Designed miniproteins, single chains. Designs and how they scored, part 36

Each design is a single chain, and the fold is of that chain. pLDDT is the mean over its residues in the fold that is shown.

## One batch from the design tools (miniprotein)

Design m1229
Fold by ESMFold2-Fast:
Structure m1229 (fold): chain A 82 residues (1-82)
Amino acid sequence: NAEEALKLIQEAIELAKKQGDPETAKLVEQALKLAKEAIESKDPLEREINLGMIAIIAGVLKVTGHEEVAELLLEAVELLEK
């Protein structure tokens, strides 16, 4: 469900903001834009690229100690992949 995926990304943004990390919040906001583009895209390749970029953002966040935020983004990607 696309709506559930967007909700998870919004929860990730709120979590990052609550942790007082504006740079992490900006990365998650970028992931939200990529998710919306993937949902709106009619091109399967464009969808794959946007979802892959969200997964890369999640990987960066996991390596930098933002595991909970990264997990929310990965759950959203799984929902968008169906």
Scores: mean pLDDT 84

Design m1230
Fold by ESMFold2-Fast:
Structure m1230 (fold): chain A 85 residues (1-85)
Amino acid sequence: DKIKKAKEELKKAVDEALKKLAELEKEHPEYQDLLDDFKKGLKIAQQSLEKASKELSDDEFLKKVKEFIDTLKKEMKELEELILG
């Protein structure tokens, strides 16, 4: 089931990002507000995509999951570079 795997990949990517954000917040508390806002946005975006899975075609959902994960990876890298220098 491609949709089930995509949802599992989405959840894994979000969980890994949230873990990294928690580590960054612990080591760099001066960025707490920025990291909290990012976490809130990430959870909202994930929930919106999961709800959309009922209304989107399988192909459209798979495309949006890939785009979401790719964007998340880029944003996480930029955030790490900002905080760690």
Scores: mean pLDDT 84

Design m1231
Fold by ESMFold2-Fast:
Structure m1231 (fold): chain A 89 residues (1-89)
Amino acid sequence: MEKLYVASARKYLEAARLLKDEIKNPTFQPLLELSEAYLKNAKDDDEAPGPAMLVMGMVGAVIDANPEKFPEALKLYQEGLELNEKLRK
């Protein structure tokens, strides 16, 4: 399993909020809420929880299908990838 850091996960959750009306998966809202609750008290260099990785996957799927439709969400997703690469070393 690829290691996801909390700093990166925060960017993916911001993208997820922008895409909330586009993600029709019934597990999305509970996974988002669990992720947000965990990240509220976590440090940026901590490992993100499984729910955050699932939310990242849902966000990525929407962006990959329609990259030109959601430029702000795409930017946040890319910032998340860059932060994760920086922290992985």
Scores: mean pLDDT 81

Design m1232
Fold by ESMFold2-Fast:
Structure m1232 (fold): chain A 74 residues (1-74)
Amino acid sequence: SAATKAELERIRQGVTDLSAAGVPDAVIIQLAVRSLEELAAEGSEVAREAAERVKTAKSAQEVQDILDEAIARL
């Protein structure tokens, strides 16, 4: 949905901003998982799948790639 897409784009922008500010990748991953799990709890299957993939990410760049793929599905 357009609302889910907007929230995913907001989370992606947050990942970019935190990475640019020098926040450690592990912290960025944790915050992204939390935001995606909140969207999943609201019924977004795309956000649920993205949350599971982000849990296995090793860098902020991998989180961005996962979010870009999720956004492209909407």
Scores: mean pLDDT 87

Design m1233
Fold by ESMFold2-Fast:
Structure m1233 (fold): chain A 97 residues (1-97)
Amino acid sequence: MYTPEEIEKVKKLYKEFEEAVKKGDKERMAQILNELSSLPSVQANYQKVRDLFGTSTPESKALADKIVGPLTADLEEIKKIPFEELLESVKKFYEKV
């Protein structure tokens, strides 16, 4: 469904994200997440997580927002999220895709 070029770009960005996490480089983590959220394949995966929880109840919407919200926030808003909270959102996202 997605181009091989986009798949390779996503893989590269995830590797760069892992290195940023190891260094505690929150600014680079935010930049990578912002770039990932601009890619159609990643946007589709974020939407898949939102659809998995649904939006029919405040509780299911809150669960989706807790996982995907930090990952789809504006660059400056991501920078304000505590490192541990941002990492937890990434972990929960990977558990669902």
Scores: mean pLDDT 74

Design m1234
Fold by ESMFold2-Fast:
Structure m1234 (fold): chain A 65 residues (1-65)
Amino acid sequence: SEERKEFLATAFRLAALAQGVDVKTANELAQRVLESDDPAAVIDQAVAEGLISPGTAAGLKALLE
């Protein structure tokens, strides 16, 4: 649902900030989730780019059910 996607985007932004990602990039990651039809792929790409840890990504993907 869109509400779950909004919650995921917020959680993703906060997790990225907690891991030292700058505010602009963290906001951009949240926006990518909101605009994507595959939020899991957006999260996996952030791991590939070194922006978040694989463990953080696993926790975020768990929010998708």
Scores: mean pLDDT 83

Design m1235
Fold by ESMFold2-Fast:
Structure m1235 (fold): chain A 57 residues (1-57)
Amino acid sequence: ELVVVNVEAVAPTAEEAIEKALKEAEEKYGKIVDVQVKVEKLPSGKYLAKATVVAEK
């Protein structure tokens, strides 16, 4: 079964934010089969990753 979910993570670097978001998605929803990610730099200097993930249980 495929599910489409939105996950977000904040980290000191863009790479860490993306990794954190994808790890959360995989742990909660299963195997990632497709992903679209947007990264924004926050006023705090941290990075916000917003990922739309297609996962298979």
Scores: mean pLDDT 83

Design m1236
Fold by ESMFold2-Fast:
Structure m1236 (fold): chain A 85 residues (1-85)
Amino acid sequence: MGKKALELFKRGDYEGAAEELVKAAMAGDTKGAYEAAYEIGKQLVHPGEVKLVIDAVKEAAKKLGNPEAAEIVIDGIYKGYKSRN
């Protein structure tokens, strides 16, 4: 399960995409959350886009009461971005 997060991202809904990734990580699907975050990272072209997505992930994790759940998602996004850039 990561297709919904990627679809939300493609629609420009960074907050919705971030929330879905954080919820997956919190539910124990750390691998699925990482893989979906990695795919989103691969779609990012500019460092400014990376910052917007990372900030959305941090805010979603804070809002959901689990800041630590952001770590695996952020790692996935950065590694996905670096794989293409």
Scores: mean pLDDT 82

Design m1237
Fold by ESMFold2-Fast:
Structure m1237 (fold): chain A 120 residues (1-120)
Amino acid sequence: SLEEEFKEALAYYIEQIKIKIANLDKLTETLKTLSVEEAKEEAISALEDAIRMMEEIAADAKKYNDKETLKLAEEAREKLKELLEQTQNAKTMEEILQVMEQLKKLLEETRAQLEEIYKK
């Protein structure tokens, strides 16, 4: 059924976000060993990957007519775009690391909300 397919899609995205959160801790340690410019490139890549995931979640939410997941994904995407702009304007390692902490928090909050939707 469409409801079962949507639940499978949600379970997939929840697991992918868990993997991204775990990878962010390792990325943050790696960034500290890089130049500011190299750290910006890696941080931008991580943010662009997160934006693409939110776009995929939004596309599936539209397909399955789930307005709650669609709103969540679109709001998360806009916040990620703001973090991307902050990263592009960052001049110090501290500013880049602050963006990575905000990215991790946003992914953890998005995962928690998707898990609540999944339980319905």
Scores: mean pLDDT 91

Design m1238
Fold by ESMFold2-Fast:
Structure m1238 (fold): chain A 74 residues (1-74)
Amino acid sequence: IGEEVERIRAEIRRLVAEDPGNQTARALLNRFDAHRAAGLSDEEIAERWAKTAGLETPEDYLAEVRRILERLRA
């Protein structure tokens, strides 16, 4: 799951680099980076956000973030 979180972060960074004015993509990146700065592991970040979003597993949360990224790319 840590590798998947990092892959998602890298994809968000690419979207921000391609469109620096994309505030939604930038907000997502800042959200992931802020949790890392707070000392949370990638697994802990995914678990926390899954529970906050009312999802059952970290994998469900990552799937939700993937759907958001696909919308931003469209």
Scores: mean pLDDT 69

Design m1239
Fold by ESMFold2-Fast:
Structure m1239 (fold): chain A 64 residues (1-64)
Amino acid sequence: MSKYEKWLELAKEDREKAIQYGVDLLKKLYPDNEVAIQAGKRDLEETEDPEEIARAILNLENKL
């Protein structure tokens, strides 16, 4: 199973949990950049398409 499919399923079943996971990844990537964390959080919160949320999470994971 691909990581994308895992995050897509999460985004469809529990959008809030998917967004929270993305925010946790943002905190790991930008620990001292509160502006970047807040901007990324807003982008996830304003994203309605679960496929776009899943791609955003995958992109964040791939940067770790």
Scores: mean pLDDT 83

Design m1240
Fold by ESMFold2-Fast:
Structure m1240 (fold): chain A 73 residues (1-73)
Amino acid sequence: ALSPEQRALVAAAEQLKTAIANDASLTEEQKAEAIRRVDEALAEALALLDAGVPREEVIAFLQRRISAIVEEA
């Protein structure tokens, strides 16, 4: 089962992917690539939590990755 921290990260990633999927300004190719990159960032963040990296550091990492994904979409 997922920890509360892991579940919160998953929920945030799902909401972002939904927003990307509903963005009429993006092409289907841009949506697919952005969603793929969000999934990769989430997987990395979850791996960091499992490795014992502090929650604060993991959130900072995920925020930086999401900002980069949004800028490139």
Scores: mean pLDDT 78

Design m1241
Fold by ESMFold2-Fast:
Formats: C-alpha cells, sequence, structure tokens
Structure m1241 (fold): chain A 88 residues (1-88)
C-alpha cells in the first residue's frame, strides 16, 4: 500500500508541476487532497505539517522541486500512515 501511494504521488506531482519543474505550496496541497479522502481533523494536521516542511525546503523562488515535494510527501505518509489508510 505505501509503495502504491508513493507511485501515485510521483505521477500527480509531475502532472501539477509547471514548465520550470517546480510546485507552489497550493499545487502541492492539491496533490495531497487528490490522493487522500481525509476527514477535516486529519486534514488540518497534515496541512500544518506540510506548511512547516514546505517553509523548510522551498527554494529562493518560493517553490518546491519535484524531489523536495516527494520527500515531504514521504515524511507525511510515514507520520500519518495509519490515519490516512483509515480514510481511504
Amino acid sequence: MKERLIKRAERLLKLRMGPDGKLSFEDFLQVLRDLFKLNEELWKKIEEEARKLFEEKKGPDGKLSFEDALEIFEEIVEKYLEEILKNL
């Protein structure tokens, strides 16, 4: 299940990235929403964690590379895996 989620995330991240090969925070959040059918409480926790990790990893242009976005996704999935699976 975890490998399948990561593979789907890679596909959706690539589809949402701009011609510069980077993602805005809003595009990244949309990928998370497209992957998960989360309840409001769990979504608030994931959004807060995603925002924190985005601020740590974003480049000087305020955007995420594909690699950084995937790393943040993997950290969120590892931390909230049980809760995410219960909402799928």
Scores: mean pLDDT 76

Design m1242
Fold by ESMFold2-Fast:
Structure m1242 (fold): chain A 66 residues (1-66)
Amino acid sequence: GMSELRELAIKLAEKLAEEYAKKIESLGGTATVEKIDETTFKATGVVDGKEYELVVKADDILKALL
């Protein structure tokens, strides 16, 4: 149902932020993943002196699944 799709979207948002952080670390950088709220995750990192940020919202993922 809709609640199951919402839970899936939240899990995908978390996983996407974590994969982004892992990618930064694989390039020799450092990264952190922060849970902003129940549906929003933020990945921040630094590699080769450059700062990177990705904000992932479960609502955006849910729209892509529908």
Scores: mean pLDDT 84

Design m1243
Fold by ESMFold2-Fast:
Structure m1243 (fold): chain A 75 residues (1-75)
Amino acid sequence: EPTPQQKVEEQMEAGALRTALASVLTANKQSGVIDEELLQKLLERMRAYGEASKDPEVRAEIEQDIEWVEQQIAE
């Protein structure tokens, strides 16, 4: 079980990645062009973070974010 401090730090890092991803997707939707290369790089970063995380809740959130991005690219 992660300590309360470790859990907060992991959630903060996951939140920062999610915020960055949302900003990129918003910009892409506003321009009408999806930068698949940039989105794939973000997916790689999220997968690496999920693999390194010891918190199963954070891992599940990262997996959901990856699926969401893949849906946006496929659209």
Scores: mean pLDDT 66

Design m1244
Fold by ESMFold2-Fast:
Structure m1244 (fold): chain A 82 residues (1-82)
Amino acid sequence: MSKEEIEVEIDIAMAQMGVSVLKLLASRKELPEEVKELIEEAERHVEEAIRAFEAGNLEEAREHIEKAKELIKKAIELEKES
């Protein structure tokens, strides 16, 4: 794999981990609906990033991972306000 492919794959793995941690939190605690929606959106973007990566579209994969990261960050911020 190229260096760029390895970097994107690591970013995907990190975003998957973030979504998994948030989903685990949601299973242990009642989260606000807004936070649950952000987690679902982040998961969709991770899935789209994986599809783009598998298709060799690294640019599209990066765009989806960036969106997933922003959604994860927003979910954490809103959970802290709850």
Scores: mean pLDDT 82

Design m1245
Fold by ESMFold2-Fast:
Structure m1245 (fold): chain A 64 residues (1-64)
Amino acid sequence: SMEEEKLAKELAEKLFEEKGLNITDEDIKAEVKKIVDENPDINFEDLYEKVKEYYEKLKEEYLE
């Protein structure tokens, strides 16, 4: 859980900087945990891409 918490915090900061999305670390942590639980063999790079894609899609739907 400590590694997931660290990863979630880093992803939250990067997504805020790059996408301007103010997402809570709790929400990112939940998504990270879900992806890891579904894909136990996932590496860091693949995990990052999945989380990024999810929030990019969410931002696109949020745009009017």
Scores: mean pLDDT 70

Design m1246
Fold by ESMFold2-Fast:
Structure m1246 (fold): chain A 65 residues (1-65)
Amino acid sequence: SKIEEAEKLLNEYRQKAIDSIKKAVDAVKAGAPQEEIDKLRQEVNDYGEKAGKASKEIIDLKKEE
């Protein structure tokens, strides 16, 4: 169903955001350039936004039933 598909995407984007946070922490510990750390923080924000959109879609689909 569309709801199940959206829930799978939500979980995927949440996991990718968590993975990007871990990569940013590891990059800081390794002394990576600030630009790489900023890129990883941007990825966290991007995946968080996509997760939010998927969550909104699930809510809207449930209300239409």
Scores: mean pLDDT 82

Design m1247
Fold by ESMFold2-Fast:
Structure m1247 (fold): chain A 71 residues (1-71)
Amino acid sequence: MLSEEAQKEVRDRALEIANKYNLTDEQKKEVVDLALRTAQALYEGMGFPVELAIDFGLMIAEVEAEVLSRR
């Protein structure tokens, strides 16, 4: 599992991404949860370095935020 520090970094940075878009609180939570889930899957399941797992999780979060903002 990602450390508490890494999980906090993902949540904080994913929320910053979500806040750049006009999203509901529920949609912001979905973006943050997706970022964290993706980072954890890459780190734990695929052996990615923590930094890369975080970066990819945040990249997926930004794509999701953009998609949700267009609905």
Scores: mean pLDDT 84

Design m1248
Fold by ESMFold2-Fast:
Structure m1248 (fold): chain A 93 residues (1-93)
Amino acid sequence: MEKLRKEIEEKVKKAEEMELPEEALLKLAEEAEKAGLEELAEELRRLAEERRRELEARIATELTLAVEIAIAKEQKDEARVAEARAALEAARA
């Protein structure tokens, strides 16, 4: 048990260091499951879920800023449009 746990931890750490996208992590989890490495597959799915949450948070931030830009345009507030656009560019950097 202990050796398998350390091996799983090392592989998960490498996947984190490589910053693999959700889709790549899910494919690796499927391969691990087919190989009978259930615990590794579960850890890879957990990491994929974290990547998805990061993407969702980014999309939510960008969408919120896009809504703020739209509202500011309707109100003809050029300063607020400029600030919201600068914040959106910073969020994408």
Scores: mean pLDDT 76

Design m1249
Fold by ESMFold2-Fast:
Order: structure tokens, then sequence, then C-alpha cells
Structure m1249 (fold): chain A 87 residues (1-87)
């Protein structure tokens, strides 16, 4: 449902902001993005993931450069995992 997608988006935004605020290392950021991506792929259909990516884009316009970099990493991993399960 859209409500489920909005809840997941809110949690992702919170996790990204917390990682940047605590000055997480590049390795910690990559591991966090990977864990989030794997969790999302386990919970959502391909169509729901596309809706989630669109909503993340809409909700991230005011992100800092560090927050935006982590979001790009997450979206890249999400798309790779979706492509892998379609193959």
Amino acid sequence: SMEKIEEIVNEIIKEIKEMVEKKASPDERWQAARAIAERIVAELSDEEIQQLIKLLGERSKDFSEEERELLKMLVTLLLELVDARRA
C-alpha cells in the first residue's frame, strides 16, 4: 500500500540523516545502504520499489551533499538487486 511505502521512505530518510550526523565512515555508509536495500527488496514488489524510489526523490530535494551521496548509493543497490531477481 502507499501507506507502507511512505512509512519505509520516512525510515530510510531518518537512517540516512542519522548516518551522516554521526559521521559514519564510507564503509559503514555502504554497509547501511546495502542492509536497507536488501530489507526493501525482501518486503516490496518491483512496482512498489519504483514508487518508493520516486517518493525518495521527491522527499530528498533539501538533502545535503553527504545525504544525497548515501541516497544515490542506496538507489543504485536497489536497482541492482531488482535487476538480479528479474534475471
Scores: mean pLDDT 87

Design m1250
Fold by ESMFold2-Fast:
Structure m1250 (fold): chain A 68 residues (1-68)
Amino acid sequence: SLEELEKVKEQLLAMAEELKLPEEVKKRIDEEMDKIIEDYKNGKLSLEEAYERFKELIAEMGREVRKR
């Protein structure tokens, strides 16, 4: 549901803050999550596809942490 996606977004933003990612990276992640949610709302993505996109963002956050 939309509420579940919003909750996942809040959790991922909290993780980005905890991991002390650069502000530019946090902004990019926030924008990408907003785009995923908007595409889901507009029927461009299924719920499963939206979750797969969020998983890709989690992997990207992990790569950014390892660069530091």
Scores: mean pLDDT 79

Design m1251
Fold by ESMFold2-Fast:
Structure m1251 (fold): chain A 58 residues (1-58)
Amino acid sequence: SMRDQLQQGVLQVVNDWWNGMPEEEVYERLRQLFREAGYPEERADQIAESVIAGLKAT
């Protein structure tokens, strides 16, 4: 399903972050995943920023 594909995509991006992917690339990939899943651009941006903030807090 689209939701399962989105979840797997996000999980892969998070794993790539832990393997040294630059913050800029993580942000762009998250934005793309949520936009492709049908989220509005502003909401995709907000989610990407929130995920990155969580990753940086860990």
Scores: mean pLDDT 84

Design m1252
Fold by ESMFold2-Fast:
Structure m1252 (fold): chain A 92 residues (1-92)
Amino acid sequence: AAEVEALKARAEAELDPILEEALAAVRSKGLERLAEAVRWSAEMLRRGIPLAAAARLGDEAARAQLDALTAEYRAWAAANEDALLEGARALE
């Protein structure tokens, strides 16, 4: 439990500065939909990092959850492809 909490806290600490910088950049350009996409991606990564660590230690349940999370993320990205492409084009 303590190790999972420490990994989650570290994942948040490492991702939060990158997320805040990305959100500030897209919000400054009025790209609110892309900001939502960045927030969703960060949330999926925060959940994925602790699961990946547990799976690496031999937790088969964590591996199954990580595979499911990865599939959900890919499905979400595919469903929002137009918004992601429009936002990426606007940032160039």
Scores: mean pLDDT 70

Design m1253
Fold by ESMFold2-Fast:
Structure m1253 (fold): chain A 69 residues (1-69)
Amino acid sequence: VDIPKENLAVSAIAPQAAALMKTHSPEEVRAALVAALEAQGLSRETAERLATRLVTLIARAQADRAARA
């Protein structure tokens, strides 16, 4: 089923996404993640959906961290 494949692809890219979010805009990170997820064999539609979700989750975590500083 697609969920395990998506979870593996996201797990592989998540550390890189977090690092990129420190030095790049969310739009640039999303574009890079789409390319990386497509390289993992995901469709563009699935890659865009997962990249957007991952960027949103990381951005929220960073905002929560900043709010506590």
Scores: mean pLDDT 76

Design m1254
Fold by ESMFold2-Fast:
Structure m1254 (fold): chain A 97 residues (1-97)
Amino acid sequence: MREEIERLLEEGRRLIEEEKANPRPIDQEKVEEMERRVRELEEELRRKLAELGPEHEEERLELLALALAKAAILAIEAGIISVEEAERLLATLEALL
């Protein structure tokens, strides 16, 4: 999981740099895709957390961090968050690892 989260953080940084170089308007099609994929992530997260017992706190935190990283990337791609907010989210995810 950690390697996947680190890869997502690198992808997020690239998207932020692209947005800084060429700011784009909010893409409604990407917003709808983001909402659909966030719902899929929520369902997957609930299922995986239900499979883990309360004694698996470390694995639970990794699953939450992974879900948050995926949701953050989708939000950046959709253009619904600012560059500053995106950078703050990625920094928070790094701090959780």
Scores: mean pLDDT 75

Design m1255
Fold by ESMFold2-Fast:
Formats: structure tokens, C-alpha cells, sequence
Structure m1255 (fold): chain A 107 residues (1-107)
């Protein structure tokens, strides 16, 4: 059902936010290996969201727009983490934006 697809998108989006927070903590601790492992897991969840969006063209436009923005910001976080891992403030800003979109997706 469409409702089950939306529930799965919310679950995946929440998990992305959790992993982004864990990656930021790993970077703060200087654990770059752990941060990279978390980035790969985030990449897998992003792909799962993309697959759900492709398979379910009937999703409400607002849900689709929120999911697309969440995966875009997660991609920006992964890119910034590799390019400029010392920019903890920039990474935190991206995480806060993802969290806000996840909260909106849950409404």
C-alpha cells in the first residue's frame, strides 16, 4: 500500500539522520575509518530511497520532494566529509537540515 511505502521512506530517512549523527561524532573523535564506513551505509540507504521513489510514481508530491531533498543533503554531507572533514560546523548544519526534513516527512 502507499501508506506502507511512506512508512518505509520515513524509517529509511530516520536511519540516515541517525547515521549522519554517528558519522559526525566519529569525525569529532578523529575516527575517520568509522566515519567512512558510516558514509557507505548512508549511501546504501540513499539508494533504497531512490529505488522506492522510482517504483512508486504515485507518491504524494510533498513526500517525493522531501525524500529527494533528504538524499541530496545526505550526499552533500558525504561529499563535505571527504573534502573537508574538519568543517564540523558545516556537517552539523547539514545534519540539522536533514533532521528538520525528516520531522516534516513524519507529519
Amino acid sequence: SLEEVIEELVRLARRIAELLAEALEALRAGDYERALELAEEIGRLVQEIEDLLVENPELPEKVRELAVEIIRLAGEFRYLMKEKPEDLAGLEELLERVRALVEELEE
Scores: mean pLDDT 90

Design m1256
Fold by ESMFold2-Fast:
Structure m1256 (fold): chain A 87 residues (1-87)
Amino acid sequence: DIEETAEEAVKLFNGERAELVVLTLIELLKSKNEKTVKYAGEILKLVVPRAKEEKLPLLVEPLRELLSSKNELVREIAKEILELIEE
């Protein structure tokens, strides 16, 4: 259940395990499996609106790095998530 996974990710990201959540989701976005990349993107879209403002900078640099990815899907997801953060 994507909603249950996102709920747990929000709690961990807003708490003491924020860096672990970032590392895990960014690693999934670097996957060669398109379904895994799409899943990680959908989790991030659910996490970002519910994240504490002070935690959002932890996602910015890794996502900006992904804008230079050779994978078009990864670039589009990174762009969409960054636009959500910058609102």
Scores: mean pLDDT 84

Design m1257
Fold by ESMFold2-Fast:
Structure m1257 (fold): chain A 86 residues (1-86)
Amino acid sequence: GQAELDRIKEELRRLKKEIEQGKLSPEEAYNRLKELILQALSVVSGRTMLRLIGLLLRLIGVELDGELSKEIILEAIDEVLELLDE
């Protein structure tokens, strides 16, 4: 519901700040982002759900290639926030 989306968005904004403050490794940040995307998938539907699935698959691909960076994770957080606002 809306309250669950609002909490997920707040946790995404908090995650972004922790990454910017250097408090998390790229792998730790990725694991937290993945958990938040999975939570969002349980409460969204339609095109937003499909777009989140596509984003999650891209992130998994980046992880498998050993290409995780703070910059990629921050960009992904901004994409998730935009999807959840629209």
Scores: mean pLDDT 88

Design m1258
Fold by ESMFold2-Fast:
Structure m1258 (fold): chain A 57 residues (1-57)
Amino acid sequence: SPLSDKQIEYIKELEEKVDEDVTGVPGPDTLKAFEKEFGLKVDGIADEEALKALYDY
């Protein structure tokens, strides 16, 4: 994955907040939290729009 250290740290912080395993790979609850924060469709699926928003972070 072309994710930066900053993006991985953000994912880990979300994982801690939603009580998922802190791995740097987002689970469905972490993805839903990310999607809600960025105004995306909240479905817990890493679609093209969600991935684009994450890469732009």
Scores: mean pLDDT 72

Design m1259
Fold by ESMFold2-Fast:
Structure m1259 (fold): chain A 106 residues (1-106)
Amino acid sequence: ISEEEKRIIEESLRRLASHPGILILLIGPNLLIITKGDKEALEIAREEAERIAEVPELFVKIEGETVVVSSKGNEEAEKFLREAVERIVPEEQQKEAQEYLREKYG
């Protein structure tokens, strides 16, 4: 992926991670953006998903209150997402997201 595409992803992740109604979790090639039913958070997540969808190596799907960004089939994009999440998303937020998904979806 290009430097401009990396910038778009990082800026979106920073905005998402700063919102109290949004949880971010990376599971393999899939980045989960969880809004916990907050309408404002969902609108923000959708706007950021539209920006990220401009990166051709990434696929975006909206499932209810969760936005999924997938790098499946692209190892370079998966590696970059992993590194970006590690740098930008607090470990506590990722742990909270794991617990939320476990409680909500089993």
Scores: mean pLDDT 79

Design m1260
Fold by ESMFold2-Fast:
Structure m1260 (fold): chain A 75 residues (1-75)
Amino acid sequence: TPLGVKLQRQEALIQTIENFSIMSIEVELDLQIRRHPEKREEFIRQAEAEKEKVREQTSQRLEQLRNQYQQQLSS
């Protein structure tokens, strides 16, 4: 259906945004570790917490999108 095609495209966009966000966090982590290698474990913990936040936000956006799609199908 046209709605199914729109859903797939929006899901793909959301996943692309997640991938870029995770990549940005990893780049910042690498720079932080290079500047202060003695704080490696602290920076890794902070970066992992930030990545988990991004993944959780992505999961919530996907759930919201799918719920909106189901409402449109029911109408």
Scores: mean pLDDT 84

Design m1261
Fold by ESMFold2-Fast:
Structure m1261 (fold): chain A 60 residues (1-60)
Amino acid sequence: MLTADQLQDIAVAVCKGLDAEDALKCVALELAKLGLIDASAATTGDGQELLELVSSVVED
């Protein structure tokens, strides 16, 4: 389980100065390293697919 605060901390740590698409890619890769999403999907997905992967782990 991942909270919005934990996602924010990951994004701040790995996505400094990136646009929304690049930041989403970095967050997806970090979530894949934690075993929360599939690493292959995180590396091959486009912006929309990455948003769906990240959203599947974070519940508001």
Scores: mean pLDDT 68

Design m1262
Fold by ESMFold2-Fast:
Structure m1262 (fold): chain A 89 residues (1-89)
Amino acid sequence: MIEELEKKIKEGEEALKELAEKYENGELSEEELKNLEKLAEEAQKMLEAGVEPKEILEKVLKKAKELKDELLAKYIDGLLAKLELYEKE
């Protein structure tokens, strides 16, 4: 059970690294960049409205899956797993 969360965290970190490499190489399309910006703006609005971080990440994950952005989806899923594993002491 904990091992499944650790696996998701690792896969999310690997997805972020791959996404960063694509960004540096200019492999991300204008559409992919615009989608990232829009998701970031929506997440910020939810945070300002007092929505719980877990709910924000779950909504962003759903949007990433709808956009078929597998790297972003893995990264957000990893953040959700990290939040669950490192939930308040």
Scores: mean pLDDT 76

Design m1263
Fold by ESMFold2-Fast:
Structure m1263 (fold): chain A 86 residues (1-86)
Amino acid sequence: MEEIIKELERLAEERADEDTEAVREELLERLFELLGLSEAEREAFRRLLELRERGASREEIEAALDPEALEALREKHKKLLEEIRK
């Protein structure tokens, strides 16, 4: 976990004057690998982000995603955020 945070910081610093969106995509891919997300969980996470960026309601997100995969993602995401915020 510390290794990924260091890598994320390094990538952000090296590409601070480039597309923030491209950096974010690279960070997400590394996070998926470190969290050991299944293909279904990765798909659900990317779809969750896409729907949120497009202003989808909570009801639309829940209808579009598998409830079990969404629950698992929320649990893993919550733990990851607490780790990063330290």
Scores: mean pLDDT 63

